# Designs tried in a protein design run: designed miniproteins, single chains. Part 25

Each design is a single chain, and the fold is of that chain. pLDDT is the mean over its residues in the fold that is shown.

## One batch from the design tools (miniprotein)

Design m842
Fold by ESMFold2-Fast:
Structure m842 (fold): chain A 89 residues (1-89)
Amino acid sequence: SLDDLLATVKPGPEGPHRLRLETHPGQESLVRDALRAAAEKNGGRVEDFRITEYTFSRVVFEVTLVGPVDPQSVVDFVRQVTNGGVSLL
């Protein structure tokens, strides 16, 4: 379940943590919502979400996570929610 996946998200060192992520066109809202849910699990948040590249085949964006968040566990959660539809660059 989504709650079981969300339980895998770990607390980590205080941010900011900057990530560069790739997804498929049309998945931006799902990725953003999943990032927000994962970051907020342990008292963090998504402070910045910026699309830096948009093509027919891919969307690249930069994300700033703030608070006591483990960024690897956040990315792993989003990857599972999107069925592998997101990659850390």
Scores: mean pLDDT 84

Design m843
Fold by ESMFold2-Fast:
Structure m843 (fold): chain A 93 residues (1-93)
Amino acid sequence: MDTDEELERGADAMIAGLPKSPATVENEVAAVLFASYLEDQGRLDLAIRVLEATVERAPDSVLAHRQLARLYRKKGDVEKAEEWERKASELEA
């Protein structure tokens, strides 16, 4: 298990590595996989931070929006989870 400092450094590095232009599918998948790793390490806060940065770079990413909704629901923030679920549904319509 990584230390909290290593997980925070990893999250910051992932966010810094996201393209300032629209992200590619490969970059979105990499960010989602890393967020899942952070969740498995018990760092739900870092997982959310990585995915929030991902949706800023890829605002049309249904995958990133759905994962954000799931993480907020897991955190117990039902209002934010429902907001991200709504945004994901709007992108699929």
Scores: mean pLDDT 76

Design m844
Fold by ESMFold2-Fast:
Structure m844 (fold): chain A 103 residues (1-103)
Amino acid sequence: GVRVEAPEELELELGEEKVLEVKATNMGSDGTVTVGGASVGGVAEVGPPVSAKLKEGETKTFKLKVTATAKGEGLLAVVGGAIGDEGASGVGVGGAGTRVIVR
């Protein structure tokens, strides 16, 4: 599995771009961890998923770009997935949520 930790809240001004720092821990065998996000509520856009090699038990900070597109409140669903290295078994998923407030 992957443990994903995201900030509880992200506040932006309309048109602002900020980096959402997401900590992901690989709870499985050595492999590639990918972190991405999806916006709910239509107030923000999330940039492309980011991937990195993580050892078993390793934690890394992933940086996702978030752009405010409309005033209001929404949610970012943050998902992390892990795929083990060649010859290893293991697909793992974890998730977190971040409230987005655009003023």
Scores: mean pLDDT 84

Design m845
Fold by ESMFold2-Fast:
Structure m845 (fold): chain A 84 residues (1-84)
Amino acid sequence: LSELSVEQLAIRLVREGGEDLALELSAKTGIGIVPSREQLPANGEVRYGTVTIVLHDAGRPEYAESVALALSLSGFRGTLEVHG
């Protein structure tokens, strides 16, 4: 209970031939904070090339599942990687 604090998930957009963009997202225990497309940085040429979103410290699988679901519902095309 008290051992579970705010989990921080880092979303890094890695583009083939582009630059890395990283966002930090805080999630509370029991609450899956699911990033929407509006929470991602505005990228001019996202439709060109490959975009990978990397999650760090996804210690709870429901967090990764929630993010993947939201990205799918948003029509985001790319790869989601989870690093534990």
Scores: mean pLDDT 39

Design m846
Fold by ESMFold2-Fast:
Structure m846 (fold): chain A 66 residues (1-66)
Amino acid sequence: MTLEETLQAVRDGVIRLLEAKGYTEEAEKIRSLEDLEEAVSYGQKLLAEHFGEENRADAARLAAAL
């Protein structure tokens, strides 16, 4: 696959995961980014912030925000 195809696949995966977890606005923002590398970087940052929690307190706060 080309680099562009790889980045697109990663971006699509991030979008799907965010949508599955109810972060539809974040997923839409990633879709609006025309630069694939920027979209992937932003998506990875969001995943780390929302799903890379170090403890239960972060997870509970995130769940309360949903």
Scores: mean pLDDT 67

Design m847
Fold by ESMFold2-Fast:
Structure m847 (fold): chain A 62 residues (1-62)
Amino acid sequence: VSEEVERRAEATRQAAEAIAKLFGYSDEERKKMADIAAELVRENPELSGGEALGKAFEEVKK
């Protein structure tokens, strides 16, 4: 994995945590969303941060 992809994954993790907190998600849910979003970016570098965030939110809501 490239340094750029890891940087994007970390930025996506931070964004997911901030957005989830803003929408009133629990600490547990915020961590899950952040972890899923970061992992999606690492596994699929073609995904935008917004796409990864959307998918992570859907997974947490299951």
Scores: mean pLDDT 78

Design m848
Fold by ESMFold2-Fast:
Structure m848 (fold): chain A 62 residues (1-62)
Amino acid sequence: MKKVALGYAKSAKKKAEELAKEFSKRYNVEVELIEGKDGEEAAEKAAKALAEGYDAAYTVAN
């Protein structure tokens, strides 16, 4: 099963949780939620997960 990192800004936690459930259901992937204090930290953590062997990384921040 492919592993996806979903980085999110703390303010976007609920949206990130909803997207993680949708991605897991639609694409049959394992989604790991990674919290950042803001969109910049969330993006940095998602990029690091991709470098560490996750198949894909996305960021949620508004």
Scores: mean pLDDT 81

Design m849
Fold by ESMFold2-Fast:
Structure m849 (fold): chain A 105 residues (1-105)
Amino acid sequence: SSEEEKLLERLRELKERIEKTTDDAELAEIAREVVELLKNHPLTKEQIELALEIVELIIEKAKTKEQLEAALEAALEIIKKSTDRELILRAIGLVLRIIGLLLDM
């Protein structure tokens, strides 16, 4: 649908912004925007796959508890909205990685 295409494009734009940012406060704001998009919409398999890529990228760039907590919320939303076993298992793997990183803070 048109709304599904718009959400996919918005997620792609957010991913590009995460890739380019060097500011911790901006990364936290973008991560929170990702969480809100995932909470407020049903998600297609393609949108879930892109959201998983975004969460992985946030984890790689994260330096603050706030950024990791946003990544955790995003991964949990993916688990709640996915019906695909492989995508759910990938999201669970990301949750475990984030919890490990939070414990090291």
Scores: mean pLDDT 90

Design m850
Fold by ESMFold2-Fast:
Order: structure tokens, then C-alpha cells, then sequence
Structure m850 (fold): chain A 95 residues (1-95)
């Protein structure tokens, strides 16, 4: 009974870790303006794919596991927003 929720937590953690790695790559790329925009756009694409994956898993999950995936989606959306804000600030500096 707890195994399904535990699997959902592990899967959610894996999705969030990938999103955080993409965010960190974008932050690291701030020192290289030429690669920063490309890295940030790629990170946004990856985060959108992770949100879609979490959403698909939520549709097929039990109510308890579905809550875990929905919480992960909210965190993924927040990370995506942060990447978008970094891209906007960099664009303003290059202009």
C-alpha cells in the first residue's frame, strides 16, 4: 500500500533533480553570455518535458500518488519560471 506512494516520491525526486540540474547549468552559463540563452532555452524545454511526464503519471496514479505528482509539477513550474526570469534579465543586459 505504501509502495505506490514511495515509488511516486522517488519518481518525483528524480524529475525534480533533473530540473534542478538544468537550472544549475543555466546559472553556471551566466558567465558565458553566448551560451547562456541557448542553455536557458534548452533547460526550459527539459522542464516542460518533465512537467508533461509528471502529468501523465498523475493521470494513471492512485489519489495518494497523484497528490505527490501534482506537488512535483508545482515545483517544476516554479523552477521553469526562475529559468525564464534569468533569461529575461540576461536579454536586458545584452540589449
Amino acid sequence: MEEEVERARKRADELLQKAEESYQKTVDAIKDPEKFAETGIESLKEILELINEAGEMAKRASPEAQKVYREAMEKLERIGKEVGELLQKAADEIA
Scores: mean pLDDT 81

Design m851
Fold by ESMFold2-Fast:
Structure m851 (fold): chain A 63 residues (1-63)
Amino acid sequence: MGDAERGKEIYEKYLKGGLGEKAKGINGGVPVTPEQAKEFGINVLGLSEEEAEDLAAYIATLK
């Protein structure tokens, strides 16, 4: 399982820092499930699997 603290930094960097338009295909630019966050991170943002797992861990905390 990834690091949610690092995942928050990735989320803020990529979605808040100007990639929101590129993320538009997923609920207006935000992942809704940890699985969707991981796939989005790898396929759209070009993250490594480790970084995508960190992003997914952060999304899992946002219930």
Scores: mean pLDDT 66

Design m852
Fold by ESMFold2-Fast:
Structure m852 (fold): chain A 99 residues (1-99)
Amino acid sequence: SEREKLSEEEQKALEEAQELVRRAIALAEAGRDWLEVARLFEEAAKKLEKYEDNEYLRKARITLEGMARSARVLAELAGDPALAEERIRALEEEALKKV
């Protein structure tokens, strides 16, 4: 496993990132602070940025950056019900245009 080839420094960075991910998941399960969830995933990704030459850590960082972007979208949808309705209406208009 590529994870078993990590240096002590890389392992510590991964463990710090995993702690931030655990905090983000706990907050996401509460379903209310998606902006803070996004920030925690962004901070976790930043912990791994120095180790781009390690393919396992690089892939982990890319995954965390993707999760942060998804959490920011969810924060926008949760914080603005009118924006959510507008996006739903835009999708309905496009569907009607194709029928």
Scores: mean pLDDT 74

Design m853
Fold by ESMFold2-Fast:
Structure m853 (fold): chain A 68 residues (1-68)
Amino acid sequence: MSKLEKIERFLVRQYLAGKISPEAAEAVMKLIKENPNASKEEIIEALIKAGVSRKTAEEIAEEIMSLL
């Protein structure tokens, strides 16, 4: 399974758990597909722009960085 597929499955799990919106998951997936070297801060800002709190965005970005 690719790293991108692992991240997608993780994000799907987060929105099914009500932690983020489907739009937030899509915004992060688009960022990583367009920029595979996206920084943790870029992932955090994409999540915040999609309505995720900074604390939750930081937690999700940390997990995504661990999967890259």
Scores: mean pLDDT 82

Design m854
Fold by ESMFold2-Fast:
Structure m854 (fold): chain A 79 residues (1-79)
Amino acid sequence: MSQAERDAAIAAARSLAELQALFPHLARAEYEHYGSLEGTKLALRSLPVEVLEAADRALAEGRSWKDVAQIISNYYKES
């Protein structure tokens, strides 16, 4: 998925289910953390698509939210 496609899809999303169509595991986890659709959209848009894909894959493979937080933290430390 390109970043432009991701940004357009996130902006167009009207529900958690539409965000889960993009990142099934990560969108749900972010929604549970932030408690709002807008907070979830902001969180997903703050990261590059490759970081979102890595985080979603980690959750899909049964890794914890702690592992996702580490992936995100590593991105910010390397940026």
Scores: mean pLDDT 79

Design m855
Fold by ESMFold2-Fast:
Structure m855 (fold): chain A 90 residues (1-90)
Amino acid sequence: SLPALSDAQIEELFALFDRDGDGVITRQEIVEALTDPETAEKILALFDTAGNGSVFWGLLFDIFREADTDGDGVVDRAEFLAVVTARSAA
């Protein structure tokens, strides 16, 4: 389960993936964020994973697939926030 995130933390998480500021997240942007050590560390800190990063990375890709309902590899802010919020509340 994800920890409860504030609206500000969810916004920060989206901004960390949306590196070019186009208002959508692609699978490539997620991979680039996760391969950048500074960005990956910020993401891990937001979720307080207690060092279990491998399980967390799988969960992030599952969230992306769940939010990408049409399978085009693009997720907008509203789709991302809805899935993250639902999983954080569980």
Scores: mean pLDDT 68

Design m856
Fold by ESMFold2-Fast:
Formats: sequence, structure tokens, C-alpha cells
Structure m856 (fold): chain A 95 residues (1-95)
Amino acid sequence: SDEERYQLLLQLMSRINLIRDRIWGEVAKAMETATPEQREEIRKIFSEFQKKYLEASDQIARLLDRGDLEGAQQVLDDFEEWADKVIKKIKEIAS
């Protein structure tokens, strides 16, 4: 139903925004101690994250528009798993 799609959209958007906030927090923390070379590497990783974030957000919206609730959830789950690996990489570079 339209109500179910709307509620799921709000839930998925809330969750993707929390992932974005986590990445922003880890980037900010890493930048406090990073060398110029490490900052450049982190910026490249963050740029890739922003691209993937926009792609995932667009894909989720398209899937929900056509009623593919399971597909939308899977895209978010895959994005969250990838984002966790990005966080680990940022922490490793700045350590």
C-alpha cells in the first residue's frame, strides 16, 4: 500500500542518514590526527562514499516507487555492510 511504502521510505531514509552521520563522525575524528597524506586518502574514500550514498539513495527510491520493498531493504543492507568496511578503513589509515 502507499502507506506501507511511505512508512518504509521514512525508516530506510532514517537508517541511511544514520550511516551517513557515522561516516561523517569517523572522518572528522580521523582528520584531527591525520597527516596531509592521510587526509588526502581519507578525502578520496569520503568522495567514493558520497557517490555510493547517492547511488544507493536513488536506487532505494526507484525500488520503492515500483513497490519492490524487499529490493529496497536489500540495497540498504548491502550499503550498510559496505559502509562498515569504509569506517574500518578510515580508522586504519588514521591509526
Scores: mean pLDDT 86

Design m857
Fold by ESMFold2-Fast:
Structure m857 (fold): chain A 73 residues (1-73)
Amino acid sequence: MKKIVISNENGEEETLELEEALEKYEKKLKEDMEKNIRNLTKEEQEELLKEMLEAFKEQLEEAVKELEKKKLE
């Protein structure tokens, strides 16, 4: 079980499990896409969502790796 501290959209820190963090971020991205990127096609929106989720997942995995590294030291 890996827990990650993530800053939310209000700048508050939340301690979430990796899976919960990803789910929350995906939901937020979908809502933001619906409201803010109306000039993109459905295909472009799906591609952007995929890229954003992949980037966020990489950031979370790197944050977890850094936390594990610090615990070992």
Scores: mean pLDDT 69

Design m858
Fold by ESMFold2-Fast:
Structure m858 (fold): chain A 85 residues (1-85)
Amino acid sequence: EETEEQKLLQGVIAAKTIVELEEEGLWNIRKEALEKLKKALKHYEENEEEVIEVLRKLGYSEEEIEEYRKDFEKAKEILEELEKK
């Protein structure tokens, strides 16, 4: 139960982390860390509706959920650009 919610929330954390790494110019992260972020983001992408429902259940506002969706889209763009290097 808690483990499943933690897995779903890992995608949200990963998206925010990727955005922050790009803003700080810290693209030189270890390959293992990048792979973990990619897996968490993919899990979010595959379970986006479930993540949103978990966030609503935890009392996040629709505005906060919309910010998380924006972070996800930005993180996806950052990862695609990083993969091209």
Scores: mean pLDDT 73

Design m859
Fold by ESMFold2-Fast:
Structure m859 (fold): chain A 88 residues (1-88)
Amino acid sequence: EREEKVKKFKEVHEEVERLLAEGVSLEELLEWIKKQDKELQVAALVKVAAAYFEQGRLEDALEALREALKVLGQEELAAEVEEALRAA
């Protein structure tokens, strides 16, 4: 299972690189990423943000980063709620 997860991360990374090379829109990339598992979504969004930043596409890079932070924020909120319930 752990080996399968590493393979999935690699496949997502390679697919993001392919989609970026094809020049698909950020909107299409975000739609594809949203279909992936939550952990893979963060990895894909960070990869997209880094690629756009390297290309000087700052607005697109910031939008991808914002989407990644939104996904992470949901997990942080869940962790805070669990910790509060554990402390009670």
Scores: mean pLDDT 72

Design m860
Fold by ESMFold2-Fast:
Structure m860 (fold): chain A 69 residues (1-69)
Amino acid sequence: MLSDEELYQKIGEVERLREEFDRLASPEEVEELTRRLTEIAQQGLRSGDLQGGLDRMIELLREALRRVS
């Protein structure tokens, strides 16, 4: 099971990657990514798989950053 500390570390990684993406991307790209991240977060909450949800969000953000870098 993911510890609370590990959970908060993953949340911090999502926030860091979002800040980097927001700095590089257009407002339209930011809006689309935010919608997708919200869908993933809601799925994680519904299933109780917070770790899997955060891992999917991190991967999506990394893919998006590769496209705008």
Scores: mean pLDDT 80

Design m861
Fold by ESMFold2-Fast:
Structure m861 (fold): chain A 63 residues (1-63)
Amino acid sequence: SEKEIEEAKRVAERLAKEQGLDIAKLTTSQMFALAGRVMEETGTSVSTALRAVAELKKEEQEK
C-alpha cells in the first residue's frame, strides 16, 4: 500500500544516511542491500522495499 511504501522510504532514508550512502547514486547492489535492511526493520515485502528505495532514489535525483 501507499502507506507501507512511505514508511519504508523513511526507514530507507535513515539507513542510507547512517551508512553514508549517496541516495541519488545508489548502485543496483546497494539498492538490494538497502531493501533487505528495510525488510528486516519493517517486515514489509521485497517488492514494497525495492519500490520504496527506487522511489527515494528518483526523488533525490529530481532535487
Scores: mean pLDDT 83

Design m862
Fold by ESMFold2-Fast:
Structure m862 (fold): chain A 91 residues (1-91)
Amino acid sequence: MLEELAEEIVELLKKMAESEDPEEIKELTERAIKLLREFGKVAPLASPAEVRRALDRILEALKPLLESENPVKREAAERILKEISRVVRSL
């Protein structure tokens, strides 16, 4: 379950990196945030090693968006990073 959520989040982040449509980026961002909230609920039930591996994959997929020249992608990535920080703090 945790791995499946992480994989879905990673796929959304990859689609955001490839998209040039601001509306699509916004929609993908909202979906990623929703899945991150679900991830936060499931993470306490998983091993610490599984949680770390999942977070590492998500952060790796997020890096191109944080480094993007597109302000919409950077803002989306910053919002997602804030949700990740919230999830980690709650663990």
Scores: mean pLDDT 85

Design m863
Fold by ESMFold2-Fast:
Structure m863 (fold): chain A 97 residues (1-97)
Amino acid sequence: DKERLDLFVERVESLIANPDSPEFQRSLNGFDPDGSGTISRAAARALLLAMYPDASEAEIEAKLAELDPDGSGVIDRDGFIELVKDQVNVIKEIEEK
């Protein structure tokens, strides 16, 4: 599992560097079938919990609330990318200590 997580993190970092890549867009299209550049809060929550199983539910909910302050039930693609980028950086800082 750790090997698969490390590969996934590497892949996500590469995709974040090129968020307009067809591969990254294809990955998000599964949660954004209309191509609106948004994903549902439920999908984003599930993805964050899968990527960061050690993160508390409260931390995930707080971040989702920041991305969806109007309570619309959808999260902007760019906001989600920034959240993932910030989480990767936090995990790296913790692992360095």
Scores: mean pLDDT 62

Design m864
Fold by ESMFold2-Fast:
Structure m864 (fold): chain A 85 residues (1-85)
Amino acid sequence: ALPEGWRSLGELARDPSLPEWLREALAEASKRFPYLVGRYDAETGTLTLRLDRDPAKEFTIDLRSIRSLEEFLALVEEFVARNAN
């Protein structure tokens, strides 16, 4: 069971309250990295990611600084490369 507010990226990708571009990005990320979980904060416009089995390693993305889906995926890939291997 995940702590409150944390969901799989696939579950976040199906949440209609999230922006469409973010749902598309999360759907792609969920295919590549099924072991990632995230928490979306609408008030701050941030997404925090972590490994489902390593809660000590969190990465927070300011979604307002993201210019493309490709940029978002590159940040997620870098986080995974540093923390999941």
Scores: mean pLDDT 80

Design m865
Fold by ESMFold2-Fast:
Structure m865 (fold): chain A 73 residues (1-73)
Amino acid sequence: MQATRELELEELATTEELAAFGVSPEEALARVTALLAGLTAAIEAAGGEVLEASVRLTPEGVLARLRAVLPVP
């Protein structure tokens, strides 16, 4: 059996939290999108498969989702 591990991450950075750190939701959207793209590339380079990678701006803040399958040694 090929041992694989599914990774699922879902994070909401609220508008209030972003304001407390001095970051606009639009700036956070751009930064998180870049970070998620880098993480996706790193997972694929490690032999994993990315099933979903998305970042969106909502009325509540910035929502990021990542689903991936990672090889387990």
Scores: mean pLDDT 79

Design m866
Fold by ESMFold2-Fast:
Structure m866 (fold): chain A 87 residues (1-87)
Amino acid sequence: SQAELVALTARLILHELLEGKRLKLSREEMEQRVETVLAMARKEGLSEADLARLRALAEELLEMILNGASDEEVTRRFEELLAELLA
């Protein structure tokens, strides 16, 4: 379903951002990983509206990471944003 694809894409974005945080990647490297996930989701049939919402989710989590947020804080905010996205 569309909702399942949105949820899967969001969780892949979280995975890439937490991995980037662990590896101490730059903003640009983490942004590129997010864009790769979004490009795959577009090919799988996600709407441009859903892709824009997922990009906004990714941008918020990335700013938290760059401002020193813990994995727990990032994951908690992710679950809040995902619940809003699927409502």
Scores: mean pLDDT 91

Design m867
Fold by ESMFold2-Fast:
Structure m867 (fold): chain A 92 residues (1-92)
Amino acid sequence: MAQWSAPQAVTAPAGGSATLTATFPGPPPRRVLWFQTRPGQEPEVLAVIEDGKATVVSRKGRVSASVAGNTATLTLTNMQAEDNATYTALGE
């Protein structure tokens, strides 16, 4: 069954960085999706990690993603106003 992480609100100064982690109970997930949600907006997929391979789909050059065991990490660099949002990970 797919498992959602707890939502994490992020606020950082322009040009700053943030690192988010999500830990899933049970065995390591085969796939992790990172979502950005802003008020009044649809959730946007930022990165997909599948079978150990990370693909950044939005905010290329400023976003990276990885998984180690059952812990997924999303790193944001050179943050802009649009990056001040709520982030959630989905493990499958």
Scores: mean pLDDT 80

Design m868
Fold by ESMFold2-Fast:
Structure m868 (fold): chain A 60 residues (1-60)
Amino acid sequence: STKERLKKLAEETEDPRVKKVAEALIELLDGVVTLGAIAKKTGLSKKAVSEALKKIQELL
């Protein structure tokens, strides 16, 4: 499942921003997932979230 892949990625990544975004995605999977929602939950900028999401997409 997507949730299990995100958990594994969060545990294996050395990038703390990628880890925070992956953990936020796991928590938001049952709700509305937008760049703004992830940014608000993680405290990161929308640009930082977008860059972390691109890395997550490449690693999944």
Scores: mean pLDDT 78

Design m869
Fold by ESMFold2-Fast:
Formats: C-alpha cells, structure tokens, sequence
Structure m869 (fold): chain A 117 residues (1-117)
C-alpha cells in the first residue's frame, strides 16, 4: 500500500514530521501534512487524508531544496490533487480543510527558501 511505502521511507530517512502526519491521519478524519528536509538537503512533502478512521489519500514528493522549480512544481501538483478532492467532497467542513491545506502546500517552497536563506 502507498501509505506503508511512505511510512517505511520516512522511518529510514528519519522524517519526523512526515511520521507525525501519518500518526495524525490515523487518529482523526481530515487532512494532514508533513514536511521534512533530510541530512542530504532533500525536501520531503507528504499529504494524507483520512475518512472514518481510514487513510484514503496519500501523496508525496521529494526534491532537492536548492531546486526551487522542482519544489514549486511538486507543491503545485500536490495542491491540485487536494483541490480535486475538495471539489468531489460533500462535507463542507472537510472541503474547507482540504482547500486550506492546498494553500499551505503551495506555500512550502517559499517557506523552505526563507529557512535556508
């Protein structure tokens, strides 16, 4: 399963925020986001959405933090997936949470750039 693959990679690379997001997604319904930069300067962005105690969506991207264009493209792709989920969502609260997370994901490249400047 995709969740097991992301969790195994996160444990191997020591991605504490991604692991925390997986645990958060297992605990509650809604979206969760984990962002980590590993010791090699690779940014890892993982998005999880859970419903009724089950993780129903898993999306992740890993790219060099110095590759701004790749980070921006990956973040835009993850945000678009969240917007697509929101468009298909019947629960107004979940839809708002998905749209809020999509905007947060779009902000990741600029946030990481400011941390590394």
Amino acid sequence: ARLEEVEAEARRAGLENVLAAIEDARRRSGPALGVDVDAEGVAHVAVFVSRDGEVVHVASASTDVADWEALEAASERLAEELRALAAAEDDPEMREQLLTLAEAVRGIPEGLRRLLA
Scores: mean pLDDT 84

Design m870
Fold by ESMFold2-Fast:
Structure m870 (fold): chain A 83 residues (1-83)
Amino acid sequence: MERQLALDEARVLGLVMGRRVQKGAVSASDAQALGDARVAQFGPGRSEAQAAYDQAYQIAMSSSDDASQYLTQLQQELAQRAA
């Protein structure tokens, strides 16, 4: 339960930070530091949350289209769990 929430938050955070860097709203180093600080607050599953954050961040930084598709998929997964 808690582990899944941490993974979901890490994915959302990574995607948001990557997109902010793409738009020039935040520097890459500042975005990484903010994301790392947030992920470090997670207890069990922290290493998995870090990996999830890093993957989402890389996707967001690599391609705007890939970032949009990843966001859509993540929103669908979250909606299914909320139902």
Scores: mean pLDDT 72

Design m871
Fold by ESMFold2-Fast:
Structure m871 (fold): chain A 82 residues (1-82)
Amino acid sequence: MTPEEVLKRTAMRYMAALAAALGLNPSELSDEELRAAVREWAEQEGLTELERAHLEELFEIAMTLSEEEREEILKEVEEDLK
């Protein structure tokens, strides 16, 4: 696995874990719903503008995954968090 692939998968796992922490099922969320959930978490945690910008960058990286790779990671996150 290339460093770029590791980064993309890690970013998606992180976004999915945040959505799950909010009581949402990450695999049932669209990209826009997942982004909204992450933003809500950031507001609840009181993140700075810079920290929120970093989360948006991670989300954009995660969105470059193929649909198949995205589904695989979301399923793994759901299983790991139970």
Scores: mean pLDDT 75

Design m872
Fold by ESMFold2-Fast:
Structure m872 (fold): chain A 55 residues (1-55)
Amino acid sequence: MGLAKALEALAEAVRKGNEEAVRWGIDRYGLGLLSGMSSEENQLAAADEILKMTS
């Protein structure tokens, strides 16, 4: 599920202290990502971008 991957990526960003990646995820997808209102494609894209920022 895309939401689970996005949440895992956000959790990793928080763990690593990457404030920019966390802010990007919340600002870009916000409530839509967190409430599951965004598409699976958007959730997976968010996970990929957050992981790239934390690399």
Scores: mean pLDDT 64

Design m873
Fold by ESMFold2-Fast:
Structure m873 (fold): chain A 81 residues (1-81)
Amino acid sequence: AAELLAEAEAAGEAGDIEKALELRREALKSRLPPEAHPALDRAFELTLEGLKNPEKAAEYEAEAVALLTEAFEAHKDEIVL
């Protein structure tokens, strides 16, 4: 989990943003129960859509943040810190 986040940061610094997002998704999935994975997957899909459509990026980002917040609140007792 933490190792995947470090790899994601390194990929982002190298300019490989798509790879960085994929590694961050995998890191978060390893810390969340399977029931939270659909919300996490949707949030990352919205982030990628925002990168392709900058005019709608703020809307996609807001929806992604809301989905992640709801997932973390629902599963906070099951998250490995």
Scores: mean pLDDT 70

Design m874
Fold by ESMFold2-Fast:
Structure m874 (fold): chain A 94 residues (1-94)
Amino acid sequence: GKIVAIIKAEVLSEGELLIEAYVLDEEGRVFKLTVRRTAEGEYTLISKEEVEEREPIDEFIETAKEFGIDPYNSSFLQGLALESMRQARKELEK
């Protein structure tokens, strides 16, 4: 599987994140994943749904361009790291 998009990361509480991502599998299917990161740094899969709509993929392509990343060559973990860095940057700008 290849990461396609990090749609959002929401701070639920100090150290806890709710992350939504689109992932492209090897057959070209798109899945929407919802993952929770605990304050201890553990990840829990909350939901996985197959998506036929392509609009979120367009948002992903723009996000990947902004970070200088080929969306088709990114791993899920790389996308999570990028979103974590983006959230950290926003906190530093406050």
Scores: mean pLDDT 59

Design m875
Fold by ESMFold2-Fast:
Structure m875 (fold): chain A 81 residues (1-81)
Amino acid sequence: SKLTELEKEIGRRVAEAVDRIMAEGLARGWSREELLRRVAEEARRIATEIGKKAGLSEEQIEELVEAAVLAARLETQRRLA
């Protein structure tokens, strides 16, 4: 479905963003809290941009944002363990 394609694109872009932010943050000595904040901000940006481009409602965009932020934070925490 079109929604499944959007979720897959968001997941791919969020994974790329986590890789980039983790690499930069570890090189710069960012704290765990700073890394989590930055991955959450980028996940929110990605999901919002993709959802708006797809013409989704504000409520649908908020759901995608919550899922993307949660996934990004959990993956970042997993890598820092």
Scores: mean pLDDT 88

Design m876
Fold by ESMFold2-Fast:
Structure m876 (fold): chain A 88 residues (1-88)
Amino acid sequence: GQEAKNILSNFKKQVSELIELAKKETDIGKLIGLSLSLMGLHYDQLLKLEELKDQLSDEEYENLMKELNKAYNDGLKTILSQMKKVPP
């Protein structure tokens, strides 16, 4: 319950920090680095979620998974949008 919510909250905070860095970034290599960092954070959270699966109801687990994936996708879309603004 509460531990899972704290994990999700911390992930959303980290994603927000990466988004703010991406908005200020003009270097394509650094933007790629931010996308890889986001992917690594997402994978780490998926592993933590699997560890909590037996402690959560099916509904809580599904909702946590949906929120985690939504935050990841929103972050990734923002970074990709910034990459499109970088000259070739």
Scores: mean pLDDT 82

